# Ledger of designs, part 88: designed miniproteins, single chains

Each design is a single chain, and the fold is of that chain. pLDDT is the mean over its residues in the fold that is shown.

## One batch from the design tools (miniprotein)

Design m3073
Fold by ESMFold2-Fast:
Structure m3073 (fold): chain A 69 residues (1-69)
Amino acid sequence: AAAELVRAHLRANPERAALYRDLDPEGDGVLDPGRVALVRQALSGAASLRGVALPSDEEFAALLREVLS
């Protein structure tokens, strides 16, 4: 699933976890859509290779918030 793909990516790239936590720098629950799109783009190749469909940008932002909490 998409959540497990994100978690696997963070485990393989722990140095990037800090950057991904900064997707909501204000802590107001609103993720930066440009940064969310970049993370989604970075995972698109791996998702395609694993046959995992990435959700919509809104659903992906919610998933990132859940995984990064």
Scores: mean pLDDT 68

Design m3074
Fold by ESMFold2-Fast:
Structure m3074 (fold): chain A 89 residues (1-89)
Amino acid sequence: MLHSALVTLRFEPSVSREEVQRNADEVAKYASSLPGVVSAHSYVSKSDPHVGYVVISAETLEKAKKAAEEAAKYGSELPGVASAEATVP
């Protein structure tokens, strides 16, 4: 069974949808390199073009949580990111 965690990236209003997607893709790429991560996928919100998501699937809940926390920290340092947070079920 795979365990999932979510990273929510909130961007400055001046950031374009294309830049949101590019930055979410960068966070997903970083997340996929972390120990125990099986997959990471990025999405831009349909209702808010300044919100991006990264869904992380990992071997254990603890690995999913740690990967999401590390990915959120990485994302928070990217240009135009106002905030990043990790959520686990």
Scores: mean pLDDT 84

Design m3075
Fold by ESMFold2-Fast:
Structure m3075 (fold): chain A 99 residues (1-99)
Amino acid sequence: MKEETAELLREIARLLPQASPETRQKIADLFEKTAKLVKNPELREELLAASKALRDGDVQTAIEHLERIAELVPEITDERDLEIVYHAAKKALEIVRSE
């Protein structure tokens, strides 16, 4: 699951430059909600930062925060946090691919 979650996050980062503003806003909303559910403060901070960057239209900064989340994924010790991030990444990828 950790390797799969990191791969999903990197695929979202790859597709973000092609995403519409409406799609980026949906992903921003999803990441903000996800941040409220995770216990790990570094994960929460990076999710909120990615959400803010997407909302501000700063796609490059959002990509950098997604890459940092992907780097943090192998270090997640809380199985609930890992599951939450995995499902959020799956949903975000579905959103970006649906346009």
Scores: mean pLDDT 86

Design m3076
Fold by ESMFold2-Fast:
Formats: structure tokens, C-alpha cells, sequence
Structure m3076 (fold): chain A 85 residues (1-85)
């Protein structure tokens, strides 16, 4: 899907800034997408919520570019969840 392709692009941009963080975020994204595909609304909310917390932490730490990338990933996952759940 176009939304999943955009998430992949954002993960690639994140990997240029912080490759280890990008690996962790990709794992959470994959878990969220799996929960959405399985109809696990609570599981999806937990994984997306974790990414939202990570975005908030990056913002507090002054990592604005990382925070913006994480916030866009969260918004795209929420859009996929709204369409599929």
C-alpha cells in the first residue's frame, strides 16, 4: 500500500540519523501492522502508543528531526488502523 511504502521511506530517513533507533522503530511498526492485519485493535494501540512515546521523548531531548519522522510514522499507522479496523 502507498501508506506502508511511505512508512518505509520514513524508516530509511530515520536510519540515516540513527540506524539503531530505526531498527527498533521498524520492529514496532511491523508489530503494529501485524496487529492491524489480525484485527487486534488493542495490540495495534499499544504498539502505536509506544512509537508516540518515543516521538515525545525525542522532542523533549531536542531531536526535532527524529521526532517529526516518528510523528509522521504514528499518523500513517493510525490512518491504516482507521481504514482496516
Amino acid sequence: SALEERIKELLEELAKLDPELAKLVEKLVRAALRAIREGDRLGAEIEIGMLRIMAGVAKIEGNEEIAELLEEIVELLEEIAREEL
Scores: mean pLDDT 89

Design m3077
Fold by ESMFold2-Fast:
Order: structure tokens, then sequence, then C-alpha cells
Structure m3077 (fold): chain A 84 residues (1-84)
């Protein structure tokens, strides 16, 4: 099952840059909604998912990363992991 990523609260420019980063780094299938929300789906390891969560948190972004094993909620520097 693919990992699903939702990132919110972006400018149009931030959404476009982040979409490119996800496509290039993870081979993700990416959609941008309302120019402010990025939806992505890809195969990534649990370690890659945690690293992405850390990077998004350092940028002060709000995100949800849903893997087959767990869901990771990012709200700035606060990261919460819950088992699926």
Amino acid sequence: MKTQIVIQGLSKEEAEELAKELEEKYGAEVQIHNGRTVFAATNMSPEEARELARELGERGLNAVISTPEKTIFVEGKEILELPN
C-alpha cells in the first residue's frame, strides 16, 4: 500500500516547489488543490517518512503522512505518530 502525504497552508509557489521535490526525491504522484494543498502518493520507507516529517516540521508546515503501519501528524515542530 502506498504512503499518502497531505501538506497544507502553502503559498502557490511553495506548493509548486514542494510538489517538484516530492516527485524528484520520492517518485511521488502529486496533485495540488486550490494552489495551497499538496496531495502525494508514493512508495517510501518508514525512515524516509520520518525524515520527510522532520523536514516539513522544520519548515513550520502542517502535514499528515499516512503509511501502511502508522499515521504521522506534523504541526510545526510537533510530530505525533499513531499506529494504523
Scores: mean pLDDT 81

Design m3078
Fold by ESMFold2-Fast:
Structure m3078 (fold): chain A 92 residues (1-92)
Amino acid sequence: TPDLDTLSKSTASSQTFRGATYYGSYALARYWGSLNPDATLIIRIPAGASVDEVLATIDMAEDLKKRGFKVEFEILDPSIPEELKERIKQIE
C-alpha cells in the first residue's frame, strides 16, 4: 500500500490495498478510489489468513463495491474454502 502523498498523486488504473485486518486499509482504499473513480481497487488476501480475516476482507470489498468502486481480489492463500471463493467471484 502506498503512502498518503503517493496516493494523492497516483493516476494508476489499479492499486493494491491490504485486507480489512490492517489499520487504515479501508480508509486508504476509499480515499484513493474517490480520487481515481475509474480505477480498480485490488484487495489482497495474504497467505495464512484465517477464515475470520478472509470474511472481514470480503465484507470490506462488498462495502467498497456497494459505494460504486471497482473491486478485484489478489488471493495469496490457495486454501480458502470454495464457498468464500464463490463469494469473491460474485464481488469481482
Scores: mean pLDDT 71

Design m3079
Fold by ESMFold2-Fast:
Structure m3079 (fold): chain A 79 residues (1-79)
Amino acid sequence: SMEEKTKKTIEYFRKAGLEAEDGGDGTILVRTDKPAHEAANALNAAGIAAEAVLERDAVRLSATLSDEQKDKAIAILKA
């Protein structure tokens, strides 16, 4: 189910040391210590669709990213 996929994706980011939560509508919010706009731009430049959520200091990502896309996103957010 989408709920199970979302939960697994959240757990994946949390295991990597990032704060992640359910964003609704098949998305997740991943908190960042970078300016959210800069983090979203770096993710988009790497081919990962991301939106800045300024009020949460977070980026919105799909809950259905591949493992390769998740690993790339983690590397960018932790850089």
Scores: mean pLDDT 86

Design m3080
Fold by ESMFold2-Fast:
Structure m3080 (fold): chain A 64 residues (1-64)
Amino acid sequence: DATERGLALREFVEKAKELGIKLTRTVDADGTPSFTVADVLKVIDELEKKGYKETAQKAREALA
């Protein structure tokens, strides 16, 4: 479901913002932020290093 993936990505963006991680942002037709795969993978790695493994896992699932 596109809505569920959109919510997961929004949560991911907010968490990255709280951690001070810079992301390249584009806006999808649904108003959902979109990112390059490389940027998302970098943030996932950083979240795991900081102990936010559940948020990182949700982001991986949203990419699959």
Scores: mean pLDDT 65

Design m3081
Fold by ESMFold2-Fast:
Structure m3081 (fold): chain A 60 residues (1-60)
Amino acid sequence: ITDCLNLLLEAQSTQDPTLALDAGQCLKSLGLSDDQISDVAYLVMTGDTTNALKILSENS
């Protein structure tokens, strides 16, 4: 869970498309749907990492 969140945060800060793809694959491996992955990405982009972590914890 934390590893996927760290990949998302690093992808956002570095603007690295490879890290963004790795983060998406990490989230899919946790069993998240495409909609849930989009929600997590949006929350991370807006700085709401607390709610992003809640979604990850509930769906893994």
Scores: mean pLDDT 75

Design m3082
Fold by ESMFold2-Fast:
Structure m3082 (fold): chain A 108 residues (1-108)
Amino acid sequence: SAAARERLRALAEEAIGLLDRALALLDRAAATGDPAVRAEALRVLEELGALLAEMLQLARELGDEELAAAFLELLRLVTEAIRAVEAGDLERARALLERAKELLREIL
């Protein structure tokens, strides 16, 4: 439905906001080496993962297989970014999140 597509677009805009916040926190963590900033980045990425899981479920309920596949790929990228941050590989995490942001823009 049009209403469901509008809701998905609004959730995608929220996800882009969380991605931008995570990217800014990764840049700050890289510049400062502050473990508290890294911990905040992980929390934002966990929030993003939860939002993407809700979007995936909505896409599945709508029967939109292509959108469901896209959100599953976004979840994979965010999960890999979390692991990269935990390993201290902030450059890899940044690249994964930039890829996720590009994919979100393509499906809007």
Scores: mean pLDDT 88

Design m3083
Fold by ESMFold2-Fast:
Structure m3083 (fold): chain A 97 residues (1-97)
Amino acid sequence: SPFDELKKQIDNLFDKMDDILQQAKDGKISAQDAWQQFQKIADEMLKLIVKLQELFPEEVDYLVSAQMRLIALQSDVYVLMRQQGVTPPKYTPQFPA
């Protein structure tokens, strides 16, 4: 279904974010590099979430779950930046109303 195709695209972006977070935890990349990569993926994911909300407004549970997962992943990188002695940028979650 068209919903399943959009869900797969979003899930693929989450898989990329999980890999980036793991690389940062393993010390393969800096937390700052992980944060920059997360912002690029978050921008792409937000566009897909907006499209999903416009085409499938009834899928509220999935939309909320995706938004919460995005917030949690960004929070994990924020914690890593603090642990590395970096002052994180002020973070304001952006998501469709």
Scores: mean pLDDT 81

Design m3084
Fold by ESMFold2-Fast:
Structure m3084 (fold): chain A 100 residues (1-100)
Amino acid sequence: SKMEEAKKAIETFIEEMRERLLAIAKKYGLDKEKLEKIVKEVEEEAMKKLEENPEMEIEDLLIETNNLLIEKVKKEFPDAPVPISLDPERAVEEVLKLNA
C-alpha cells in the first residue's frame, strides 16, 4: 500500500542519513548522542506527518524530512558539514571533497 511504501521510504532514508551523519560526527568530534536524538526526533516527526497526511506524495514527504533534518543539525552544529541531498552517495562525495 502507499502507506507501507511511505513508511519504508522514511525508514530507509533515515537509516542512510543516520549513517552519514554519524560518520561526520566521528570525523569532526560532534556529540554522537545529541545527533542520534535529532535523527530519532526527525523520524518520529516524519511518521506523525505521514499519519496526519496519508495522501502526501512520498517524494514531498522525503524532501520535507530532509529539510527538517538539515535544519535541526545546523541549529545544534552550525559549523558541521551537513548533507544537502536526498542521495546518500552524493552526500558522502560532498563530505569527501571537504577533505581533498
Scores: mean pLDDT 73

Design m3085
Fold by ESMFold2-Fast:
Structure m3085 (fold): chain A 73 residues (1-73)
Amino acid sequence: GEPSDEETERNARIVRAAREVAAAKSPQEMVDILEREGFDVATAEAIVDALLAAGWITPEQAEEIRKLIRERA
């Protein structure tokens, strides 16, 4: 079946990271979670966009997270 084992593992890591980011108390903690999981800038920004769209983070948090992701890249 679709997807592959690598894709399934990657998607499981993304879901776990998104839950941890949603539970984080600061933009720094959120970026630390994304960095720990080894996501590239595009994947990290996509997770941030999804959380913002879901109302789990504020626009101000989303902007600070994107800034930190880009500064660390």
Scores: mean pLDDT 76

Design m3086
Fold by ESMFold2-Fast:
Order: sequence, then C-alpha cells, then structure tokens
Structure m3086 (fold): chain A 77 residues (1-77)
Amino acid sequence: ELSPDELIAGIEAFRAAAIEALRASDLPEEIKQRMIALLERYTAQIIDAIRAGDWDRALEIEAQLSEELAKLAQEAQ
C-alpha cells in the first residue's frame, strides 16, 4: 500500500531518529560514529535500490545492515 516515495520518506525519518538516539546514548564515541556511518551508508543504498525498483537488492542491503549493526553491538558490550 505504501508508494516507493512514502517508503523512502519513512526510511529517511527512521535514519534521522536513529542517528539522534545514537548521539544521545552513552555508547563509546567510536561505536557511535561507526553505527552512524553504517546507517547513513546502508540506508542511502537501500533508497537507491528502491528508486531503481530493485527490491531484492534493497532486502539484501537491509540484511547486511542488520548484521553489521549486530556486530557493533557485540563490540560495544
């Protein structure tokens, strides 16, 4: 039911909120910067894939983002 433009707007809003939450958190600065960089990079790639109509690619990139964020969460302890 969501148009690609509505979905992209939702992803952009989520990215902004997630970055703000990370900046406000008590996580080590190095971990914050790495998580923010991952969010910015991967969400941009997901948006590009959605705009191209490549939904399989968008899902693949989303899975990669989830794995990389989980690894950083383990490093943060």
Scores: mean pLDDT 82

Design m3087
Fold by ESMFold2-Fast:
Structure m3087 (fold): chain A 71 residues (1-71)
Amino acid sequence: MPSPQQIMQQIVNELSDLIEQLKAQGASVDDIREKGRQFIREQAERYNLSDEQVQALLQAMDGLIELEEQR
């Protein structure tokens, strides 16, 4: 079975890909945040993630969006 760290890394990788795809389609930052939050909720249900893990993913999403805006 994958470790919790491997699961979290996989989710972050998929979230990064989702953000890049939505940006390529011309989505607004607000639309990207909403789609990212929906994705994180689906992953939380699938993997029974803790509140702390969900918060870490939300922070990772904001960090990925900010990093892309600074380029």
Scores: mean pLDDT 81

Design m3088
Fold by ESMFold2-Fast:
Structure m3088 (fold): chain A 79 residues (1-79)
Amino acid sequence: DAEVTLSPERLAELQKRVLELLLGGQLTVKELGDALDLSEEEAAALVSRILNGKPTLKLAHVQKLANYFNRPVSYFTEA
């Protein structure tokens, strides 16, 4: 895949998308942890930061999520 350069605005939209998937039950805390190679407790802390509106996700996190779900990065950037 081509290297994806994301603007701060795109990263914010992507974090909101991940939040929507978590709130909708389409992405679980466990799946997020497994994708990012985090423990359940670390994944729960990450989700808490996302829910609190803190900028938390980076491009590397998105790439790991895309790989885990066997989807392109665009899966998380497209509505």
Scores: mean pLDDT 70

Design m3089
Fold by ESMFold2-Fast:
Structure m3089 (fold): chain A 68 residues (1-68)
Amino acid sequence: SATLDFLQELINMSDFTKCKAQTLINFCKQQLADGADVNSLAKFLLGQLELPQEHETNLIQALQSLKD
């Protein structure tokens, strides 16, 4: 899926080279199901993956896609 490919690309850009994109997607789906705010979750992921701020908008869009 486009979301899986996007998250795998982000993992490859971070120090999380051993993390599987599917594990990250499952975590995000669970957080969103528990009522997590998309913007807050995106900021958390930027910190965890040690990614530049420029990826925040794309992360928000990917997380919104997971909510459906």
Scores: mean pLDDT 70

Design m3090
Fold by ESMFold2-Fast:
Structure m3090 (fold): chain A 83 residues (1-83)
Amino acid sequence: MEELKEELRRAALELGRLAAERHGREVNEEAVEAAVERTIREASEEELEIALAAARVLVEALRAGASPAEALAAARAAVEALR
């Protein structure tokens, strides 16, 4: 469980950093951490695994140069596959 939470925090920070870099901005790490902690507090282990899978797909898509809309569509498809 703790390892999963750490991986989710890392993926969320990387996602935030990639999004901020695209706009020439600094990532708001506190806002990202607050959103992740909120998710961790309320979510089950299964929900955290789904969130991590979605975050990883978003990071990979954005890193490959996909638009935010394309990255979000890919993440949504990954979440649906885990249901």
Scores: mean pLDDT 74

Design m3091
Fold by ESMFold2-Fast:
Structure m3091 (fold): chain A 93 residues (1-93)
Amino acid sequence: MAAALAAAEAAVAEGEELVAAARELIERTGKGVTSDAERDELIAKLNALKETLTARGLLPAEPPKSIRELLEALLAGAQRLLDEARAALAALR
């Protein structure tokens, strides 16, 4: 029981990290960037998050038409992972 509860809590923490990462990308792209290094970092983070969520089947089947739609799809995918983790934790309570 304790091990299963700890695993579910860890899954919720992972989901919260992915949601936070998606929100950070949305906020930083909205504020703009002042250096090429920061822009390259944001692109790398966006690609890493996209690949993670694609591997888990959490992105929509149709490709996003814009960077805005991609960022929103990433946030929605991360939120679905968090919701699934929270449901698993609730089932153990």
Scores: mean pLDDT 77

Design m3092
Fold by ESMFold2-Fast:
Structure m3092 (fold): chain A 61 residues (1-61)
Amino acid sequence: SDLSEAQMAEVMKRLEEEKAAGSERWKRLDVDGDGTLGPEEWALLGKELEKHNYDIKALFP
């Protein structure tokens, strides 16, 4: 994995904050709308992180 454990923990924390807030970003990542991220949704998140050079702050401003 290209993400460190610390980076993954930060991503998960940000996702919980976005989910609680009902953000548009969470809705775009949670394409199934089931409140969890499956393998396909995690792959999509991974591509978004790759586009931002794993800059979590840029992905979650």
Scores: mean pLDDT 68

Design m3093
Fold by ESMFold2-Fast:
Structure m3093 (fold): chain A 57 residues (1-57)
Amino acid sequence: MTPEQRQQKADELLRQAARAGKAGDVDRFRALLDQAIEISGWSREEAGERIGELSAA
């Protein structure tokens, strides 16, 4: 998988995590965040910053 493909998949998982967080589904938020970290190789801090960017867009 290319770096671009990994980032696209991670971004989609983070978008889903953001929606779950807004809905108050903390367990789903954490699970999706963990999946995004696993596929991207980002730190939790980096993934958190990225989800903030995606939520603002």
Scores: mean pLDDT 78

Design m3094
Fold by ESMFold2-Fast:
Structure m3094 (fold): chain A 83 residues (1-83)
Amino acid sequence: MREEAIEHIKRAIELLNTLPDSAAKELAVKYLQKAIEALENGDIETAKYYLSQGAMFAGATGAPLEVFEHLYRAAELLGALDV
């Protein structure tokens, strides 16, 4: 579960890194990297926070839908989107 969430976040970072450089891209990548670090340390709540921040800044980059699909799947796997 956490491993799959980390993989989706890594794929989102890879796609973001294909975009032109911007402050929003830099912040998105930094927060998503912090989310991975938190997941590797077992801190799911901190990871959810950093994932939400990374997604917010990714939204400011004009990134393709595929980035947000990976971030959505990561959030779903972490229970951040449970209804």
Scores: mean pLDDT 83

Design m3095
Fold by ESMFold2-Fast:
Structure m3095 (fold): chain A 75 residues (1-75)
Amino acid sequence: SALTELAERIKREAEELYRNATDLKEAIFQLEILRGLAGIVLGVAKIVGDEEAVKAAERAIRHIDRLIAELKKQL
């Protein structure tokens, strides 16, 4: 579904942002924005009953939270 593709794209963008990060604070800020977008996708997926998109969005959120935590350890 389009929601699943969007959730997977958000996860890929987050991974790319993390790999290319040169400024920790800016990277954390941008990852928090992507997490917010993944949260919106999760909410919409739940309303529509798109179980695959729910799982994809939850995976994206968990992954982004892990990346944020890792960068925060370096502050």
Scores: mean pLDDT 91

Design m3096
Fold by ESMFold2-Fast:
Structure m3096 (fold): chain A 107 residues (1-107)
Amino acid sequence: NKVKELLEEIIKLAKEKGWEVVILDFNKMKPEEVIEKLKEILKRAKEEGKKLAVILIRDSDYEMSKEQQDELRKLINELVEEGVLFVEIEKDMSDTELERALAAVKK
């Protein structure tokens, strides 16, 4: 399972760097819960100076309002600007897409 291999590699790299890993799974969380958790993570990155890696597991059928989509994208951009490692994983990602994501993490 390439998704599992990618997750294990991201967790390993984050631990080697002393980073905290947060996994957000859209199949287990509502959009409002994901957005609220990302706001908490952004606050911790800014105020505590902690290095964080966020793994966002998406489902292609996950319904979000345009306002929620816009807020999510804004939060992701702000997290990346604060130096948070952000990785988006979809259940149906091809091996090539998973390998590209892994290469980006190893950058």
Scores: mean pLDDT 74

Design m3097
Fold by ESMFold2-Fast:
Structure m3097 (fold): chain A 75 residues (1-75)
Amino acid sequence: MMSMEELEERAEELERRLEELVREGKITPEERLEIEIELGMFRIVLGVSRATGLDLTELAARQLERIEELLERAE
């Protein structure tokens, strides 16, 4: 299963992809905001996992899946 480190790296890739779509005008402000909200939720899940020691990688992975889906729709 995907590790927390792998999830962080994947999130960075998705952030770069979002930035590229914004630069190229391929994403609306509304789509951008939705993805940014999901990225914020992902960071909260990782922060809670680190602070509490709870394994929340499954929740974080689902957040990344949602972000990938939103990016695919924007393309």
Scores: mean pLDDT 80

Design m3098
Fold by ESMFold2-Fast:
Structure m3098 (fold): chain A 80 residues (1-80)
Amino acid sequence: PPLSPEEQAWYDERSARLVDLLTQYEARLAAGDTEGAIAVLEEMVGLLDEMIARTTDPALRAELETFRRDLEADIAALRA
């Protein structure tokens, strides 16, 4: 079934925040601010954890879990 208007608004808000955080991450990397870039990625991981906990769609869950793993790999690479 389609998401309720309230559920759709909840996901839209988090999706918009993820896009904003990606922009901040790219800006911090371009500035050489590795610690700031890591902090943004950690905030994105937290946001994905919220979305994963709420989702009942297995396909969406798998996509979000893949994105989360990719972000954790990026954090590990930046700390290396």
Scores: mean pLDDT 85

Design m3099
Fold by ESMFold2-Fast:
Structure m3099 (fold): chain A 59 residues (1-59)
Amino acid sequence: SVADFLVERVGLDRPSAEQIERDIKEGNVDPEFLARTMRDLGVLDEEQMEELIRLGNEL
């Protein structure tokens, strides 16, 4: 899930990760924009960015 990815790969706390997953599911956050921003900040590599985009689009 998006929440599991954010906890395991980014080290976010579970409540914050679950809130982001809900925001993506509800259309409040674009998963592609979020993932690209996190890559540009050096939080994710290219492969991790693509995985987060895929997971977000499956919601």
Scores: mean pLDDT 86

Design m3100
Fold by ESMFold2-Fast:
Structure m3100 (fold): chain A 63 residues (1-63)
Amino acid sequence: RRQAVIEDLQRRREVLRKEAARLRELAKKYADSDPKLAAMYETAVKNAEAQIAALDEAIAKLK
């Protein structure tokens, strides 16, 4: 039960880490050509990182 919840949270965290990495690359790619779009991707990265931090906290509490 508890272990299955931890495994689910770990899987969700991994998906978010991959998404955050992709968004960082897009922010860097568009930094000079479209700063507004780059800023939107940076905001999305921060949101993903906040979700990852919340998942890490939840996992730590369950262990």
Scores: mean pLDDT 83

Design m3101
Fold by ESMFold2-Fast:
Structure m3101 (fold): chain A 86 residues (1-86)
Amino acid sequence: MDVKAELVKKGEELIKQGKYSEAVSYFIMAAREGADKKKVGENLLKAGRALFEQGKYHEAVLAFEEARKLGAEGAEENLEEAKKKV
């Protein structure tokens, strides 16, 4: 069984359900299991932006920090903006 692919799929399903905080946890686990850095980073950036729009700034910071570690484009800019709100 491909655990990392299942973790990514669950995270994507949680994003579709609007469960962004839970999605971030699954994508962090997927990254630790060696899932595709670009795909996981882009999903963390997407979840982080949604959390930021919901006023969940600490959770958005966590998502953007993990996205930045994975090299996601725009993660650094989004992280700096979120840190200004915390």
Scores: mean pLDDT 87

Design m3102
Fold by ESMFold2-Fast:
Structure m3102 (fold): chain A 102 residues (1-102)
Amino acid sequence: ELSAAEQQALVEEIVAVLRELAARPEPVRVRTGSGREFVVSPEAAARVAARLEASTLEELNALVEEIKPDEGESGALLLAQARVAARLGNPAAAKSIAERVE
């Protein structure tokens, strides 16, 4: 099981990636393993980062459900999770996360 400190560290890494995406001048086009394309705007990445920073670990599940209806925000979160998984040396996990979007 991940400790609360380990969960917080993962959230901080996800926020860091979202802030990197928010600092880009151009939107990022993403293609999933299923062949679906979506666009992550810097504004969507900034909104997701701000919401994660404002949320407690206990609120994360509710926040994820609230983000799901917004394709841009959901896409930004998925891209950030995939990049964090890749940085941790697990490209299979990054691919699995991308393939879960149907």
Scores: mean pLDDT 71

Design m3103
Fold by ESMFold2-Fast:
Structure m3103 (fold): chain A 91 residues (1-91)
Amino acid sequence: MLPNGKISAEELHRLVNEAAERLYGRRLSFLDTGVVEIALMTLERLEGVLAELARQNPELVKKNALSLPDVASVEVIVHDDYVEVKRTLKP
């Protein structure tokens, strides 16, 4: 389970990359990880979320990216039991 308020964006990025390597055989960019909408994030739960995201958006996985083409920025907020991802779309 993600530690309460003890995870940086860099640490979250590393955890997502580890999960992505196991599920997709590749690492993700920071922007790619910011597209993942996560309610309850542990390494095990994150793997499930990434698998579900790949199932819903197979084209993103085939392109070796989990980022939306219209995403301008992402904000990652770590809560006690989940990670909140806010996305700002390009104009």
Scores: mean pLDDT 47

Design m3104
Fold by ESMFold2-Fast:
Structure m3104 (fold): chain A 57 residues (1-57)
Amino acid sequence: MTEEQLQAGVEKGRELLKTDSAGGRTVGGALLAEGRKYGDERAIEAGEELIAASAPA
C-alpha cells in the first residue's frame, strides 16, 4: 500500500464515520487486514484507530 493510498483510505473512513459508523468500521477493517498481510504498521494502526472510533460510546 502506498502512502497516498493509506491517506485516501483513512480520509474516506473518517468521512464515513460521520454518517455511517458501519462503513467507517469496514474501511478500518480493510486497512488492518492489508497492513497485517504486508507488514505495514501504519496501515494496521490506522485501521485499528478507525475501528475504535466506530465503536458505540
Scores: mean pLDDT 78

Design m3105
Fold by ESMFold2-Fast:
Structure m3105 (fold): chain A 80 residues (1-80)
Amino acid sequence: SEEELVEYFKKAFKNKSKEELETMLKQHRDNIARLEEAIKEYEEKAKQGDKRAEVLLNFYRTLLDIERAFEKALEEMLKE
């Protein structure tokens, strides 16, 4: 689940400094922005009947879910 991924990432990053966590958060937010742009493009192609775009859209949505779990874990750790 997303919650299990968030807790896994918190444990993985438990020894990171605040500065390292902030750098990682910026990187994952940049990844999220890129994935959201790609998803929007592939959504339009899938609506036009591109079956390959539909498969890639599902793949990119899965990657976005993982990146959002990274963002949530890092945000919660930085609040502690």
Scores: mean pLDDT 88

Design m3106
Fold by ESMFold2-Fast:
Structure m3106 (fold): chain A 65 residues (1-65)
Amino acid sequence: SMEKELKEERERLKEIAEEDSKKMLENIPEHFSQQLVEDINEGMFLIIEGVEKAIEESRKRKELK
C-alpha cells in the first residue's frame, strides 16, 4: 500500500538526514561560537522538517492523479 511505502520512505529519509546532520556537526571547528553551533543545529532541524513536508505534499499530489 502507498501508506506503508510512505511510512518506510519517511523513516529512511529521517535516518539519513540525522546521520548526515551528525557528520556535519562533527566537522564544525571548535573555534566557532556556541551560538553559531546552536543556530546551525536549528537550521539543520528545519531542513529535515522541510524535506519531510515536501515528501508528504509530493505524495498527496500523486494520490490526486
Scores: mean pLDDT 70

Design m3107
Fold by ESMFold2-Fast:
Structure m3107 (fold): chain A 90 residues (1-90)
Amino acid sequence: MKASVFASGLSEEEAKKLEEFLKKLGAEVKVGKTSTYVVSASGLTPEQAEEVKEFLEELGFEIEEEELPGAKVYFGRSADGATAVILIEK
């Protein structure tokens, strides 16, 4: 099973912290910028995806769990309007 994360609306500081955390997990990380920072990562294990969820909660994200056919999804939102999606394929 593989897991991925996509986060958007991030500040520069939030994007840097998340990028460094994901790189320590050995994830394939991409960072982009428009008006805000975007971070995407793939190649996570389900256990590493749970670590990313906890890290996002430490950054102030509120996380909701949703189950889809063949996947588990964590939806995160910060008070500043940043969003995150963690997808865990079953």
Scores: mean pLDDT 84

Design m3108
Fold by ESMFold2-Fast:
Structure m3108 (fold): chain A 54 residues (1-54)
Amino acid sequence: SAEVAALRQQMVEIAAKGDKTDAFLAHLNSAGYHLANDDLAGAQEELDKAKALL
């Protein structure tokens, strides 16, 4: 869906900007897990947490 594509694009952009700390990577991994289970709200929440670490 367009919403999943937008969240995946956001994840790529966040991953490119952030330092690869354990906390940052944990939030990106959680976002990917939520996307794989069609939990768009959970994915966005984890991406927001990753962005807070930028």
Scores: mean pLDDT 81

